# Designs tried in a protein design run: designed miniproteins, single chains, continued (4). Part 13

Each design is a single chain, and the fold is of that chain. pLDDT is the mean over its residues in the fold that is shown.

## One batch from the design tools (miniprotein)

Design m12449
Fold by ESMFold2-Fast:
Structure m12449 (fold): chain A 58 residues (1-58)
Amino acid sequence: MEQIENAQKLIEEARKKAEQAEAENPELGKKMKEIADAIIESAQNTIAYLKKKAEEEA
């Protein structure tokens, strides 16, 4: 569960940083949002995999 919590924190941090960057500099924010979206997708896939593995691993 530790890795799932870390992945969730990573998602939250990525979202906040992208929003802050966009508020301060829209051009930079757009690029940061694309990076954040990639990080979020990767982290969500990791969470899904870890949850499935923890629940169904023999």
Scores: mean pLDDT 78

Design m12450
Fold by ESMFold2-Fast:
Structure m12450 (fold): chain A 129 residues (1-129)
Amino acid sequence: MKEYLKLQAEALLIQGNQARKQGKYDEAIRLYEEAIRLAKEAGDKELLARSLYNLVKTYLAAGDIELAEKALKELEELVGKDAPVVYNAKGEIYAAQGDKKKAIEYYQKALEIDPNNEVAKKNLEQVKK
């Protein structure tokens, strides 16, 4: 039963990522919310964290900074404030607000903990432009 829930949540996360890439933000949000529900039921903290982070990114892409901050709070409670994924999400929120300096500081914090973090590397390159 739990394996089936994890597989369903992973499939929904993949579908949500596809919808987000196509600019279908409302569809992506619904898919991520269902993935979050199933990940919670399965007790899969990694899948839950991945789903929450993609929900933050989707809210930012849709221009919903307040909803992105709410999803980030849930992510912080799950993985801790000093997790690389939390620093990446904070950097992305600051970048969306136009605070380029704080965005850079948070992406650098993510890289200090995880030097191979591809998301932080890409975000740092984009924000420095």
Scores: mean pLDDT 89

Design m12451
Fold by ESMFold2-Fast:
Structure m12451 (fold): chain A 88 residues (1-88)
Amino acid sequence: MEEELERLIDRAIEAVQKGVEELAKDPRFAPIAEKAKRLLETAKQGGIHTRRDAAVAAAEMVANAAKRDPRLQKIGDELEKLAKELEA
């Protein structure tokens, strides 16, 4: 239902924000963190479908970057799972 989708979007936004903060600590990932941050701002506003699509894109972007660093693998796995749940 719509309320369940809104809760998933909010959870994804929170997880992406945490992932962006961790990626931003490494200069190698700073450009990806900036792009994900812009998608995250889009996910905080607009209609529910726009918010979902932005949250999925941000989560996938951060997850793909996190896979390059073993220390971030847990964050990457959580974001990949959330993106999949949002697309379901």
Scores: mean pLDDT 79

Design m12452
Fold by ESMFold2-Fast:
Structure m12452 (fold): chain A 67 residues (1-67)
Amino acid sequence: MAEAIDELVRALFSGDVERAKEALRRLGYDVPDDATLEELKEKFAEYLSSLFQDAVDAAMARLNALK
C-alpha cells in the first residue's frame, strides 16, 4: 500500500496520467479512463485527508488507552 502511494506521487509529479490512474485504482478508488491529471490530484488530496484523519484518530485512541 505504501508503494502504491509512492507510485501515485511520482506519476502525478511526472504528469504520467495512466500510471496515476493505475495507482489510484490499486488504492481502491474508482477512476474513470478519461480522468484528467487535475482530477487525479484532487482524488489524491481527498485520500491523504482521510488517511491523516484516521491516523490522528488512532493516535488519540492510543493516548486515551494509556490512562
Scores: mean pLDDT 73

Design m12453
Fold by ESMFold2-Fast:
Structure m12453 (fold): chain A 80 residues (1-80)
Amino acid sequence: HMTPEELLERARDFLEAYDLFRASWPEMTPEQRRAALRALVEGARRLIDELDRYGNTPEMQKLREELRKRVEELEAELAA
């Protein structure tokens, strides 16, 4: 399983990937957007679960809250 440092790195990588997908979304088909949204929600959920197990630093708590906010935004868009 991932170390705390690997979890922080994975969470930052996810946030970067989210920003890249958002930048690309105007060029995507509706089907591509739905697939990307589902993948991002699933990825973030797994990271949040892991961060909850090892979330004992301010950095981990901040990233966890950022991930939760992004999941909320993604789920709202997927539900529309």
Scores: mean pLDDT 78

Design m12454
Fold by ESMFold2-Fast:
Structure m12454 (fold): chain A 60 residues (1-60)
Amino acid sequence: LEEKAREALKNKDIEELIKIAKEYYEKGDIEKAIFLLRKALELFPDNEEVKKLLEEAEKE
């Protein structure tokens, strides 16, 4: 996941970033999911899916 997340960030692949963030969240790595979602929002500030996932992750 770490390697895939790094490649997705490098390629600005929003679909892959969302997928990886969801995988982190499902595994209970909430802090990693939040980190990745915040990076995705930095790249795509108006993406509603990223905003929703970040809201869910930050809720605990």
Scores: mean pLDDT 77

Design m12455
Fold by ESMFold2-Fast:
Structure m12455 (fold): chain A 77 residues (1-77)
Amino acid sequence: DLEEKIKEADEKVREGLREAVPEELRHLMDDPVKTTALAIRAVADPETPLSQRVLEALRKYGKEYLDAVKKKQELKD
């Protein structure tokens, strides 16, 4: 189940992202909705410095989560 895999990977990704983002943005990592939105935006618009840091953290700490987010954007059933 894709949703279950995302939930399991999300915890590890949130911790990795929290360490990878600047301290001023760590308050966003305490909100799972905002953390997921940040990851989706980083995948959709990778040209910003923040998106690059988020994508690097996702690749290191949550490759399965990143793959699942990309598949959701592609409307994969």
Scores: mean pLDDT 63

Design m12456
Fold by ESMFold2-Fast:
Structure m12456 (fold): chain A 79 residues (1-79)
Amino acid sequence: GLEALKNKDYETAVKEFEKEIKEDPNNAKAWFLLGVAYEKLGDKEKAIEAYEKAKELAEKRKEVGLAEMATKKIEEIKK
């Protein structure tokens, strides 16, 4: 996932993060990175959905930094 994202292979990044999420659906970081990959592909709606899930999971785990980053991404896309 992360290597594909660094290489700008966003379609492969989506598939790999979806696989990570299937194995651990509570992985807030994987949801956030899935949002980044969809944002880079221009799929704003799917990016928002992934960031909202990342925010929800990060808030539940009190991961303040990740929740704040996800919130900022959602706000920037909805502008």
Scores: mean pLDDT 84

Design m12457
Fold by ESMFold2-Fast:
Structure m12457 (fold): chain A 57 residues (1-57)
Amino acid sequence: SAADLERALARLRESLLANGLSEEEAERIVKEVRAQATDAESADRVGTREYIRLLSA
């Protein structure tokens, strides 16, 4: 779960940078998503994975 989350966040960061966002902006977004995913994982692990998947697509 944690390893899957970090892998998804790494892909998200790469996608954001590829789309022309600055490294600072990409880092900020990844931190926000990680915080939200961690909170959601406590209540809904499946929803957290789906949320990360949608953001990575």
Scores: mean pLDDT 70

Design m12458
Fold by ESMFold2-Fast:
Structure m12458 (fold): chain A 57 residues (1-57)
Amino acid sequence: MSEAELKLRIAAKDLGVSVEELKRLAREGYSPEELAERLGISVSSARNLLRIARESL
């Protein structure tokens, strides 16, 4: 498992979502703003999650 995959799994657990869902949102081209609204997190956190999810693809 890559470091990016591990970080994504931890984030998914904390947010109550699946790793597969985060990877799907990254593949579908969600913006940080759209992801932040969907998950109820900050835009900065969403931007970091999208980066990690893309590194895990």
Scores: mean pLDDT 80

Design m12459
Fold by ESMFold2-Fast:
Structure m12459 (fold): chain A 70 residues (1-70)
Amino acid sequence: SAEIEELRAEAQKALEAGDLETALELGERVLELELSKLPKERIEELLELSKTIEDEEERKRMIEVLEKAG
């Protein structure tokens, strides 16, 4: 998608400028948009898999992104 490609380009520019917060925010947006294209059944499977992530912060973040996409 052109929208995803533009967001990836903006994230790269932010990384090159040392703006890590903006780069992470844009990266999260790209992930949300990519996930929103998946069937609902796949999002539900990924939500169950995300519960197996051992790192508590990464687990919470992944669940939040998946819930926003579904």
Scores: mean pLDDT 81

Design m12460
Fold by ESMFold2-Fast:
Structure m12460 (fold): chain A 91 residues (1-91)
Amino acid sequence: MELDLEPELLERLEELDRAGDEEGVKEVARELAEKYLTPEQRELAEKAAKAIVEEKYEEARKLLDELYKASPSPVERVAAAAYIELLVEEK
């Protein structure tokens, strides 16, 4: 089916990033994760982010593969990527 990505959320993320509003960027990333990701996808993203922060790149790659296999739609993949960046930046 046709992907209906909410352009308002993406535009808001870009605007906040340009303004240097780190907290606003984090809020949008959380909103995307809550709206588009299942609890299971969020758990995989959290584990992947932790592995990245701990420099366990082999484990991170396996977790990202599993997460993206569980995320068939492009919007879910974008939300997962934004959430991982959020979690990595908080470390």
Scores: mean pLDDT 71

Design m12461
Fold by ESMFold2-Fast:
Structure m12461 (fold): chain A 89 residues (1-89)
Amino acid sequence: MKELVDRILADLEAGWRASGPLTPEQRAVLERARAEIDKILEEYEKQLKNATSPEEKRKIERDYINKLIATVLDAVGELLELELRRRKA
């Protein structure tokens, strides 16, 4: 899971950099998203260690996948707002 999420974030950063260097504000958004994702992944690992059944593990996976998706989408939204603001200036 962590490797896949790290790849998605790296691909996102590379895609934005293809249009030019990231602004400090855009960089801060990505850094905050990485920190929040790392926190979510640490909590996910802790919950998995406490899970006793395959069904419980599947529920934990689903819940944390949803949290990770929400965090990534929030970061993408902030990056889009910053880019639109930059283009209007």
Scores: mean pLDDT 78

Design m12462
Fold by ESMFold2-Fast:
Structure m12462 (fold): chain A 75 residues (1-75)
Amino acid sequence: DEKLKEGEKAFAEGKLEEAKKYYESVKEKNARHYTALGKLYYRIGDLEKAKEAYEKALELDPNNEEAKKNLASIK
């Protein structure tokens, strides 16, 4: 999804509000989308939402190494 990629780019540039808008516009919410949301919530300090997003990513793709590592850092 191009919108997910644009959101990830905005996130990497520290443009958190812009990244959030891109993520909200993603129609097909896969494990990569929820991993990206988890990173966003972690960066803004919402650890509970970050954990929930990473858990959703792992529900969709149990082999997502990035979501596993990031979730472990919160638990």
Scores: mean pLDDT 82

Design m12463
Fold by ESMFold2-Fast:
Structure m12463 (fold): chain A 80 residues (1-80)
Amino acid sequence: MLREKVLEATDLTVEALKKKGRENLANAVKSYTQSVLERYPDNKTAAINVLTSQYLIAKEAGEQKVADKIKKIREEVEKS
């Protein structure tokens, strides 16, 4: 389901950011994602936008393996 896939990617992004000492950004990502899921629970476009943002954040943080996992989750959402 869209929610489960978005939460999986969010957990990966949050863990990666916390390991980099970016706790404030990790908390912001988590809060923003929860707000989007509450407002747009079944919105595929909203889910793809959140996943794209998390991909870019992970990539900018130098967490390429995490970014690649988020990209795969986004592709699964796009195909659903």
Scores: mean pLDDT 86

Design m12464
Fold by ESMFold2-Fast:
Structure m12464 (fold): chain A 56 residues (1-56)
Amino acid sequence: SEELKAQYEAAKAGVESARAEAERTGDPDLRRVHEQAQKLAEEFRKAYEEAKKKAS
């Protein structure tokens, strides 16, 4: 669905932002935030792919 696609795109943008901050600062807490953002983006990706399969 378009909603899941939008959520996945937003999640990917969040991953890129968190990665840049973690790399810039070297802060372990920001590295953890980046890891959590990656996990969230992966869940939205799976949901989006599953929704596309059900729509076919």
Scores: mean pLDDT 80

Design m12465
Fold by ESMFold2-Fast:
Structure m12465 (fold): chain A 97 residues (1-97)
Amino acid sequence: MSVKELLQLGINALFLLLVGQVELDLGDYETAARSAEAAAELAEKLAPYSEHAREAARYAREAAEAAAAGDAERAREYLRKAQEYLLKAMDEIEKKA
C-alpha cells in the first residue's frame, strides 16, 4: 500500500472519530458507536505500519463499546485517545516515506 493510500485511510478514520464525537454530543449513541467501529476497522489496516495505529484501533473499539453501553464520558475519552494515537501513526507513516 502506498504512503498516500495509508494517509487517506488515516484521514477517513479521523473523520469517523469526529462524527462519533458529534453524535455523542447529540445523544445518538448508536451512530456514535457505528462511527467509532468504522474508524477502528480503518485504523486496523494501518496497524502493520505503525504500533500507534494498533493502539488507535483498540481505543476506537473501546469507544464504540462505551457508546453502545450509553457511557458518553468513557466514549469521549476513548475517542480522544484514538485520535491522538492515529495522528501519531500518520506522522510515523509519513516520516517512513
Scores: mean pLDDT 88

Design m12466
Fold by ESMFold2-Fast:
Structure m12466 (fold): chain A 70 residues (1-70)
Amino acid sequence: MEEIKKAVKEALISMGVPEEEAEKAAEALVKGIEEFGAEAVVELLRRDAEVDERYREQLLKLAEEVERLA
């Protein structure tokens, strides 16, 4: 999970999310993976990306990072 957390945080920062918010989001995402599994989290992120135009790129990138590392 450390690799996923780091990759997610770095991806968010590269997309303009402030470091503190990126850290918080990465922690929440890792907890979601631990509770629901990586496949469920990836599916939720992709589904949210379909309806959320504002954060579509961030959501899709997070889904790719989780799927790649999990």
Scores: mean pLDDT 77

Design m12467
Fold by ESMFold2-Fast:
Structure m12467 (fold): chain A 56 residues (1-56)
Amino acid sequence: MLTAEQVLDALEGKLEKYLTPEQIEAVRKAKEDGDYSLFFDDPELREEILKAREKA
């Protein structure tokens, strides 16, 4: 089973096609910090991540 950190790492590579550079950096920072609160605090970023996951 993948951890939440590994899932975000995988999504990061797929998300580059759908997200702005600012949003991609936010995801990468969350992964580096091990703090995924930004993912949950930003509904727009969360929605883009989920959308990219479903398309990929």
Scores: mean pLDDT 61

Design m12468
Fold by ESMFold2-Fast:
Structure m12468 (fold): chain A 82 residues (1-82)
Amino acid sequence: MSDEELQREVDVAMAILGLAVLKIAHKENPEIVELLDKAIDRIAAGDYEGAIELLEKVKELVEDEESKRVLELAIELVRRAA
């Protein structure tokens, strides 16, 4: 495994972990949870561009700045992998 390949895997794993935590934080909002699940599935399938589109949508739906920060970090990590 190259250092660049390892960094990509770490970035993807960190993005998925952040989104999983965000699903728990928003468990009472089915629309947000569904979009986060779809984004995680797209990341796992290697569809990073499709995942970013869903995460940008979630970012518009969340009200708290902490969730927006987690989403911005996840989007950056996924963009690095794309």
Scores: mean pLDDT 84

Design m12469
Fold by ESMFold2-Fast:
Structure m12469 (fold): chain A 56 residues (1-56)
Amino acid sequence: SVLDILQSILDSKTVMNILKSEFATEEALKNATPEQLMKIPGIDEKTAKKIIEALK
């Protein structure tokens, strides 16, 4: 699932919980820009790009 992929990339329950609170739906997450993901503490530009590539 999308959540399993994200957990493998982020390796942080705290960051995962923040991500889930900011993006209420899987569609919103798939349409997120790197800049939107980087607003979350613990997500840098490289991590944001990995998430976007993994969700394509």
Scores: mean pLDDT 78

Design m12470
Fold by ESMFold2-Fast:
Structure m12470 (fold): chain A 97 residues (1-97)
Amino acid sequence: SKDAQEAIKLAEEGLKAEDPLERGRLALEAGWLAERAAEQAKTDKDAQDAIEAGKLANKAALKGVKEAETREALSLAIAGALRAAGAIFLAELKLKS
């Protein structure tokens, strides 16, 4: 999935970001793309790719939560973590169906 690949790229950029606000933005965008990849998954491989993207997005988001210095950065990181968790949950349900 293109969305899963882009989510992985943005999550990796978020993990490397030095600015907590930028990390939060990247984590949220990665989370949304991972969620979209999970929603669009039609094959077990697509669902597995969405899980991988969601796990990496969640890792970036949790780092963003831990290192947030502002309410804005914290809010973005929390939103990213919730989207990433939703992506993993939906993709896992599709694999078990």
Scores: mean pLDDT 88

Design m12471
Fold by ESMFold2-Fast:
Structure m12471 (fold): chain A 53 residues (1-53)
Amino acid sequence: MVKLTTKSGLVFEGEEPKGKATVNPLNPNNIYDENHPNYFVAISGDEIVKIEK
């Protein structure tokens, strides 16, 4: 399980995408992809400051 914290203090929990899975930060099973962090930032309007695995 991954816990992601944004600069504004929002916290999201879920799993990393597996294999070729597309980033979907609004899906509870897929928070982010290290290759597409800007997608999450664009959707949330915020910056990722902490990732816990």
Scores: mean pLDDT 60

Design m12472
Fold by ESMFold2-Fast:
Structure m12472 (fold): chain A 68 residues (1-68)
Amino acid sequence: SEEEMEKLAEELEKTYGVPKEAALEIARLLVENNGVLSKEEAEELMEKYGISGEALDKTGVRLLILLS
């Protein structure tokens, strides 16, 4: 739901320091794809928002725990 995406995005911002726009996009993709982010989707997010791959990898692992 939109409320679930917003809560996930807020956690990404506050805990992992992800910019709000990037956090919302990551949350949306993770909710739509059952907690999985493809290499292609990850690369697009890195290019669009200037996110490092290392930060995205750490965020992804923690989000899988939060969605479980």
Scores: mean pLDDT 67

Design m12473
Fold by ESMFold2-Fast:
Structure m12473 (fold): chain A 53 residues (1-53)
Amino acid sequence: HHHHMEELKKLEEAKKNIEERTKKIQDFMDSLYRQGKELLEARKKKIEEEKKK
């Protein structure tokens, strides 16, 4: 029982470490996606404004 509990805790710690790293990667990807979306929206708005003029 005690040995099983220690092994489970180490697995849970490993899972938390993976989750933390995954979150950092996700945050970085979200930042890149937001930048790309902002550029696309700005370009789209410029095209619409030029069409109106």
Scores: mean pLDDT 80

Design m12474
Fold by ESMFold2-Fast:
Structure m12474 (fold): chain A 72 residues (1-72)
Amino acid sequence: NAYQEAARAVQEAALSVPGVKDVKAFAAPNGTVGVVITSDSEEAARAFEKAAQEAADAHPAVTGLKVITELD
C-alpha cells in the first residue's frame, strides 16, 4: 500500500522531468521501489534521481530505492 503509493509518486516525478521518455515504476513486497527510465541526457537522469529519492523518502514504508537509467 504505502510503497505502491511511493512507486506512483516516483513515476509522476519522472513524467515531470523534460527529456525522460519512458518510465516504469514498481513496488516490491519487501519495501523496495524500483524504477527504470529512458532519458535524453545525464542531466535529466540526475534530476529524476533526485526527485525519485525525495518521493521515496516521503514514504516511511519504503526501505530502498533502485533507479536504472538508460540513455537514449
Scores: mean pLDDT 74

Design m12475
Fold by ESMFold2-Fast:
Structure m12475 (fold): chain A 68 residues (1-68)
Amino acid sequence: SEREELKEKVLKLIEETRAYLEELYKQGKLSEEELKQGERALEAARELLAEDKISEEDLRYLLSVSEV
């Protein structure tokens, strides 16, 4: 379904964002505190996604604002 495809895309986006934050931390562009705050936010988003608590409209919005 479209919803399942959107969820998969958002999950990949969350995973890529986590990897990006870790890389920024490695480069000294993020503090440990900022990295941990980002990781907590991504974990919360992943839980909401897994529990189907995000609407299809919100899933599409998240993908649109994360373009490139």
Scores: mean pLDDT 81

Design m12476
Fold by ESMFold2-Fast:
Parts: sequence; C-alpha cells; structure tokens
Structure m12476 (fold): chain A 66 residues (1-66)
Amino acid sequence: MKPLTGIDAKYARDTADRIADDMIAKGESIQAIRDRMASMARASGPDSGAVIRAVGDRKVAAARAA
C-alpha cells in the first residue's frame, strides 16, 4: 500500500471510523457496514480506498469480536 499524506490518511481513518460507529449505534448489520465501507472505498479512489478498506475491516473485526 502507498502511504498517503498525514491529512489524507487521518481524514480517511476518521471518516471510516465515524461512519462505522454510527452504523453500529443504529444497529446496522455487519454486512451493511461492510457494503458501506466497500462503496465508499470504490468512490474514493485507490489510495484512499485502501485506507478506508483497512479501517473498515478492523472495525468490522472488532464489532464481531464484541
């Protein structure tokens, strides 16, 4: 994976975390969270998309483990 600028990486992580947290708080399924993260990654382009996918994957794994 290519490193992003600090601002871009922070923004991608923060945005993915907030969206995932909001969906979890609303009682959305793990599959719905995965679909949202994948769609957002596709729209954001390859570098930002890779960061979003990595954050989303970790968030989903943490939610499943809880």
Scores: mean pLDDT 72

Design m12477
Fold by ESMFold2-Fast:
Structure m12477 (fold): chain A 53 residues (1-53)
Amino acid sequence: MREETLRRIEEEARRLGFSDEQIEDLLAAFEATGDPGIAESFLAMQRAIERLL
């Protein structure tokens, strides 16, 4: 569940053109919070931004 959420963040970030370093930083930050809700919010925000562009 949590690993699946982090994997989705990684995949979405790659799809949006984030670098490997940026993706690692994002994953580390969300792991540090320990809150899956924050990760889900991030995914929703990134999809909204992509649709805007």
Scores: mean pLDDT 67

Design m12478
Fold by ESMFold2-Fast:
Structure m12478 (fold): chain A 89 residues (1-89)
Amino acid sequence: SNRDKAIKLIIQGKNAYQNGDYEKAAKLFNEAAELTPGTPIEAVAWHYLGEAYRELGDYEKAIEAYQKSLDIDPSNELARSNLEELLKE
């Protein structure tokens, strides 16, 4: 299912992120988000995509990803905090 594929992609993306391969992580998280529109998994994928873009220094894409995560899950305080920090710059 798209859900199972997205979960696998998030796990692979987290592994890439931990290894410092932020470009690979971003691609995997973006694919996971696209597979799971309107679900809590999409919110998780957008949050991790924001983290990956932030590490890459692509702050505009990081802001967009955090905003998309918060549109689905407004209770994610870490995504909100990271978004607010980027908007100060």
Scores: mean pLDDT 87

Design m12479
Fold by ESMFold2-Fast:
Structure m12479 (fold): chain A 70 residues (1-70)
Amino acid sequence: GAPALTPEELAVVDLVAEGLSDEEIGKRLGISPATVRRIVDRVLEKTGLRSREDVAWFARALREAEVTLP
């Protein structure tokens, strides 16, 4: 199945999919950019993805799978 992400990790990856920087995500969520980077690194570890671009694609794919009709 899909990797089990926490609600905080899902919030961060959704914003990464929107193309936001760690600074902008931190502002949006009320956390530091360092905390955002830590969460992104944790997502990469859990998912086996290798880059921020892959995280953005993965988050978009999750959202599309949830709401997109065939």
Scores: mean pLDDT 75

Design m12480
Fold by ESMFold2-Fast:
Structure m12480 (fold): chain A 60 residues (1-60)
Amino acid sequence: APSLEELLRRARELYEKTSWTDEEVGERVGEILEKKGVKKDLEAVARVALEELERLLEEE
């Protein structure tokens, strides 16, 4: 499995492709993670964030 650092690097690459600001991306990802309740596991948090960012890029 990719490391937390690897997941965060990929997530950064993905949201750079959106038209959103860093603040907007952070709030949106944070909201998604809050809804899924995965705050205790940093690896799971990063993985969920990455999957949601990929989904959002498919919409726009």
Scores: mean pLDDT 62

Design m12481
Fold by ESMFold2-Fast:
Structure m12481 (fold): chain A 80 residues (1-80)
Amino acid sequence: KKKLVEQLKKGFEIAKRRLALADQMSEEARRRVVEQAKLFIEHAKKILEKTELSPEDKAYLQKMIDELEARVAELEARLA
């Protein structure tokens, strides 16, 4: 369970970094990064549902999900 939380934290770091670079990518690369981020967000939500977490970890993961969702929405608006 703790190992899953650590993997999620690392995944958020990687996703956030890729999304930060998305403005400098080709349109095709941006679409792939956005789609991968969406899949990761869904995975993170499932872990939040199934895993008993400390209040601290739960709050951290929820904040990261919210941040990634906001960034994905921004990038999707630009791709339309």
Scores: mean pLDDT 78

Design m12482
Fold by ESMFold2-Fast:
Structure m12482 (fold): chain A 83 residues (1-83)
Amino acid sequence: MEIKEKLKSPDPEEQVEAVREAGLKGKEYIELLKEALKSPDPEVQVAAVVALGNIGDEGKELIEEALKSPDPRVQEAAKEALE
């Protein structure tokens, strides 16, 4: 199954797995991680922030947007990813 298809899954566990795999594969998946940050599920948003942190500078602007999240877990993940 393609990472993009997993990200569209109704199962949050499959979405989180797709996001983790995208982070390991690198900057080519930044657009998919940007979509994951817009997920209504905070666990998917946190996973996307961690994955962007693993990519490094290429994901920095998206991590800075995550600092503005209303969810405290997403904000904390973004702070850690920027260090």
Scores: mean pLDDT 78

Design m12483
Fold by ESMFold2-Fast:
Structure m12483 (fold): chain A 98 residues (1-98)
Amino acid sequence: ARETLEEAAETVEEVGEELARLAREAGEPELAEEIERAARKLAEAIREGNFEEAREYYKRLAELADRLAELDPSRAREIATKVTAVGIVLVGAEFEYS
């Protein structure tokens, strides 16, 4: 259970860094910082087992990712895939912790 929470948190951090990199490449450093903050808070909530907060930060991360996809439509599928992967690990972590 604890190992599953840490693995999920690490996956969230990795995806957050990848999305932030894409935002910087799109010329949007402020969006990159918002993505990094949302991913960091999501990872922290997962590590604490606070899935109510985790779901709220996931919604924020998904919202920011949608903004990024609008700015760089050529990467929209890649961005959506990364956000979906975060959702899957979040659900998996919550299930294992329950």
Scores: mean pLDDT 86

Design m12484
Fold by ESMFold2-Fast:
Structure m12484 (fold): chain A 73 residues (1-73)
Amino acid sequence: DEIEREVTLALLELDMYFYGYELGKVLPLEEAVKKARERAEKLSEEAGLSEEEKERVVEAAERGAKKGYLESL
């Protein structure tokens, strides 16, 4: 079901965004982005996501890290 897959992707994007956000609040920006992207990439690979779907999740993690960092300034 394409709808179920899209919902699963949206939830994973949201989860990784907030994971990055929490890291961004407590780590230097470069380290927060790196760790958030690495976790998102690993989870996406374990979930069998396509390269395009993996990019969405990884980009969400990076956006979260950057947002968390900016709000901690």
Scores: mean pLDDT 87

Design m12485
Fold by ESMFold2-Fast:
Structure m12485 (fold): chain A 74 residues (1-74)
Amino acid sequence: MEEALKYLIEALNKAKTPEDVRLAIAATISVIGYLLEGDYEGAARVVEQAADELTDPEARKYFRKAAEILREKA
């Protein structure tokens, strides 16, 4: 859990546009909700969908890493 959240925070730090920042924050909040319920598959899906919508390449890479970690725990 902590490693996936770390990558989501890294993505937020790399986001360059207000749209990417807003998307990263919204996705992170949703992930925390899913993780509190033990739903790693739901959390991974949210991160994967957000990664496809992010425009910053570095933010996308960090979201992809977070999704991989969440999938491993599912």
Scores: mean pLDDT 82

Design m12486
Fold by ESMFold2-Fast:
Structure m12486 (fold): chain A 81 residues (1-81)
Amino acid sequence: LTPEQAAEAEVALYEIKAAVSLVDANHYLKKGDKENAIKSYEDAIKWYEKALELARQAGLDTSPLEEGIKEAKKRLEEVKK
């Protein structure tokens, strides 16, 4: 792998981790478990932020990651009500 290919793979891995955390958050919300849903949304944001930082350093398209963070933060605010 070139450093660029390695960065692309690592960004994809962090995106997968964020997606898994979002699935976990939705599962907890269905159970009425707001506390664990909040933690899962916070985890999704952390993974997206790691992906975003790496994508910026590697010169990759950041738009999908920025949108993912925005959506996750919006859902987190809704759950905190």
Scores: mean pLDDT 86

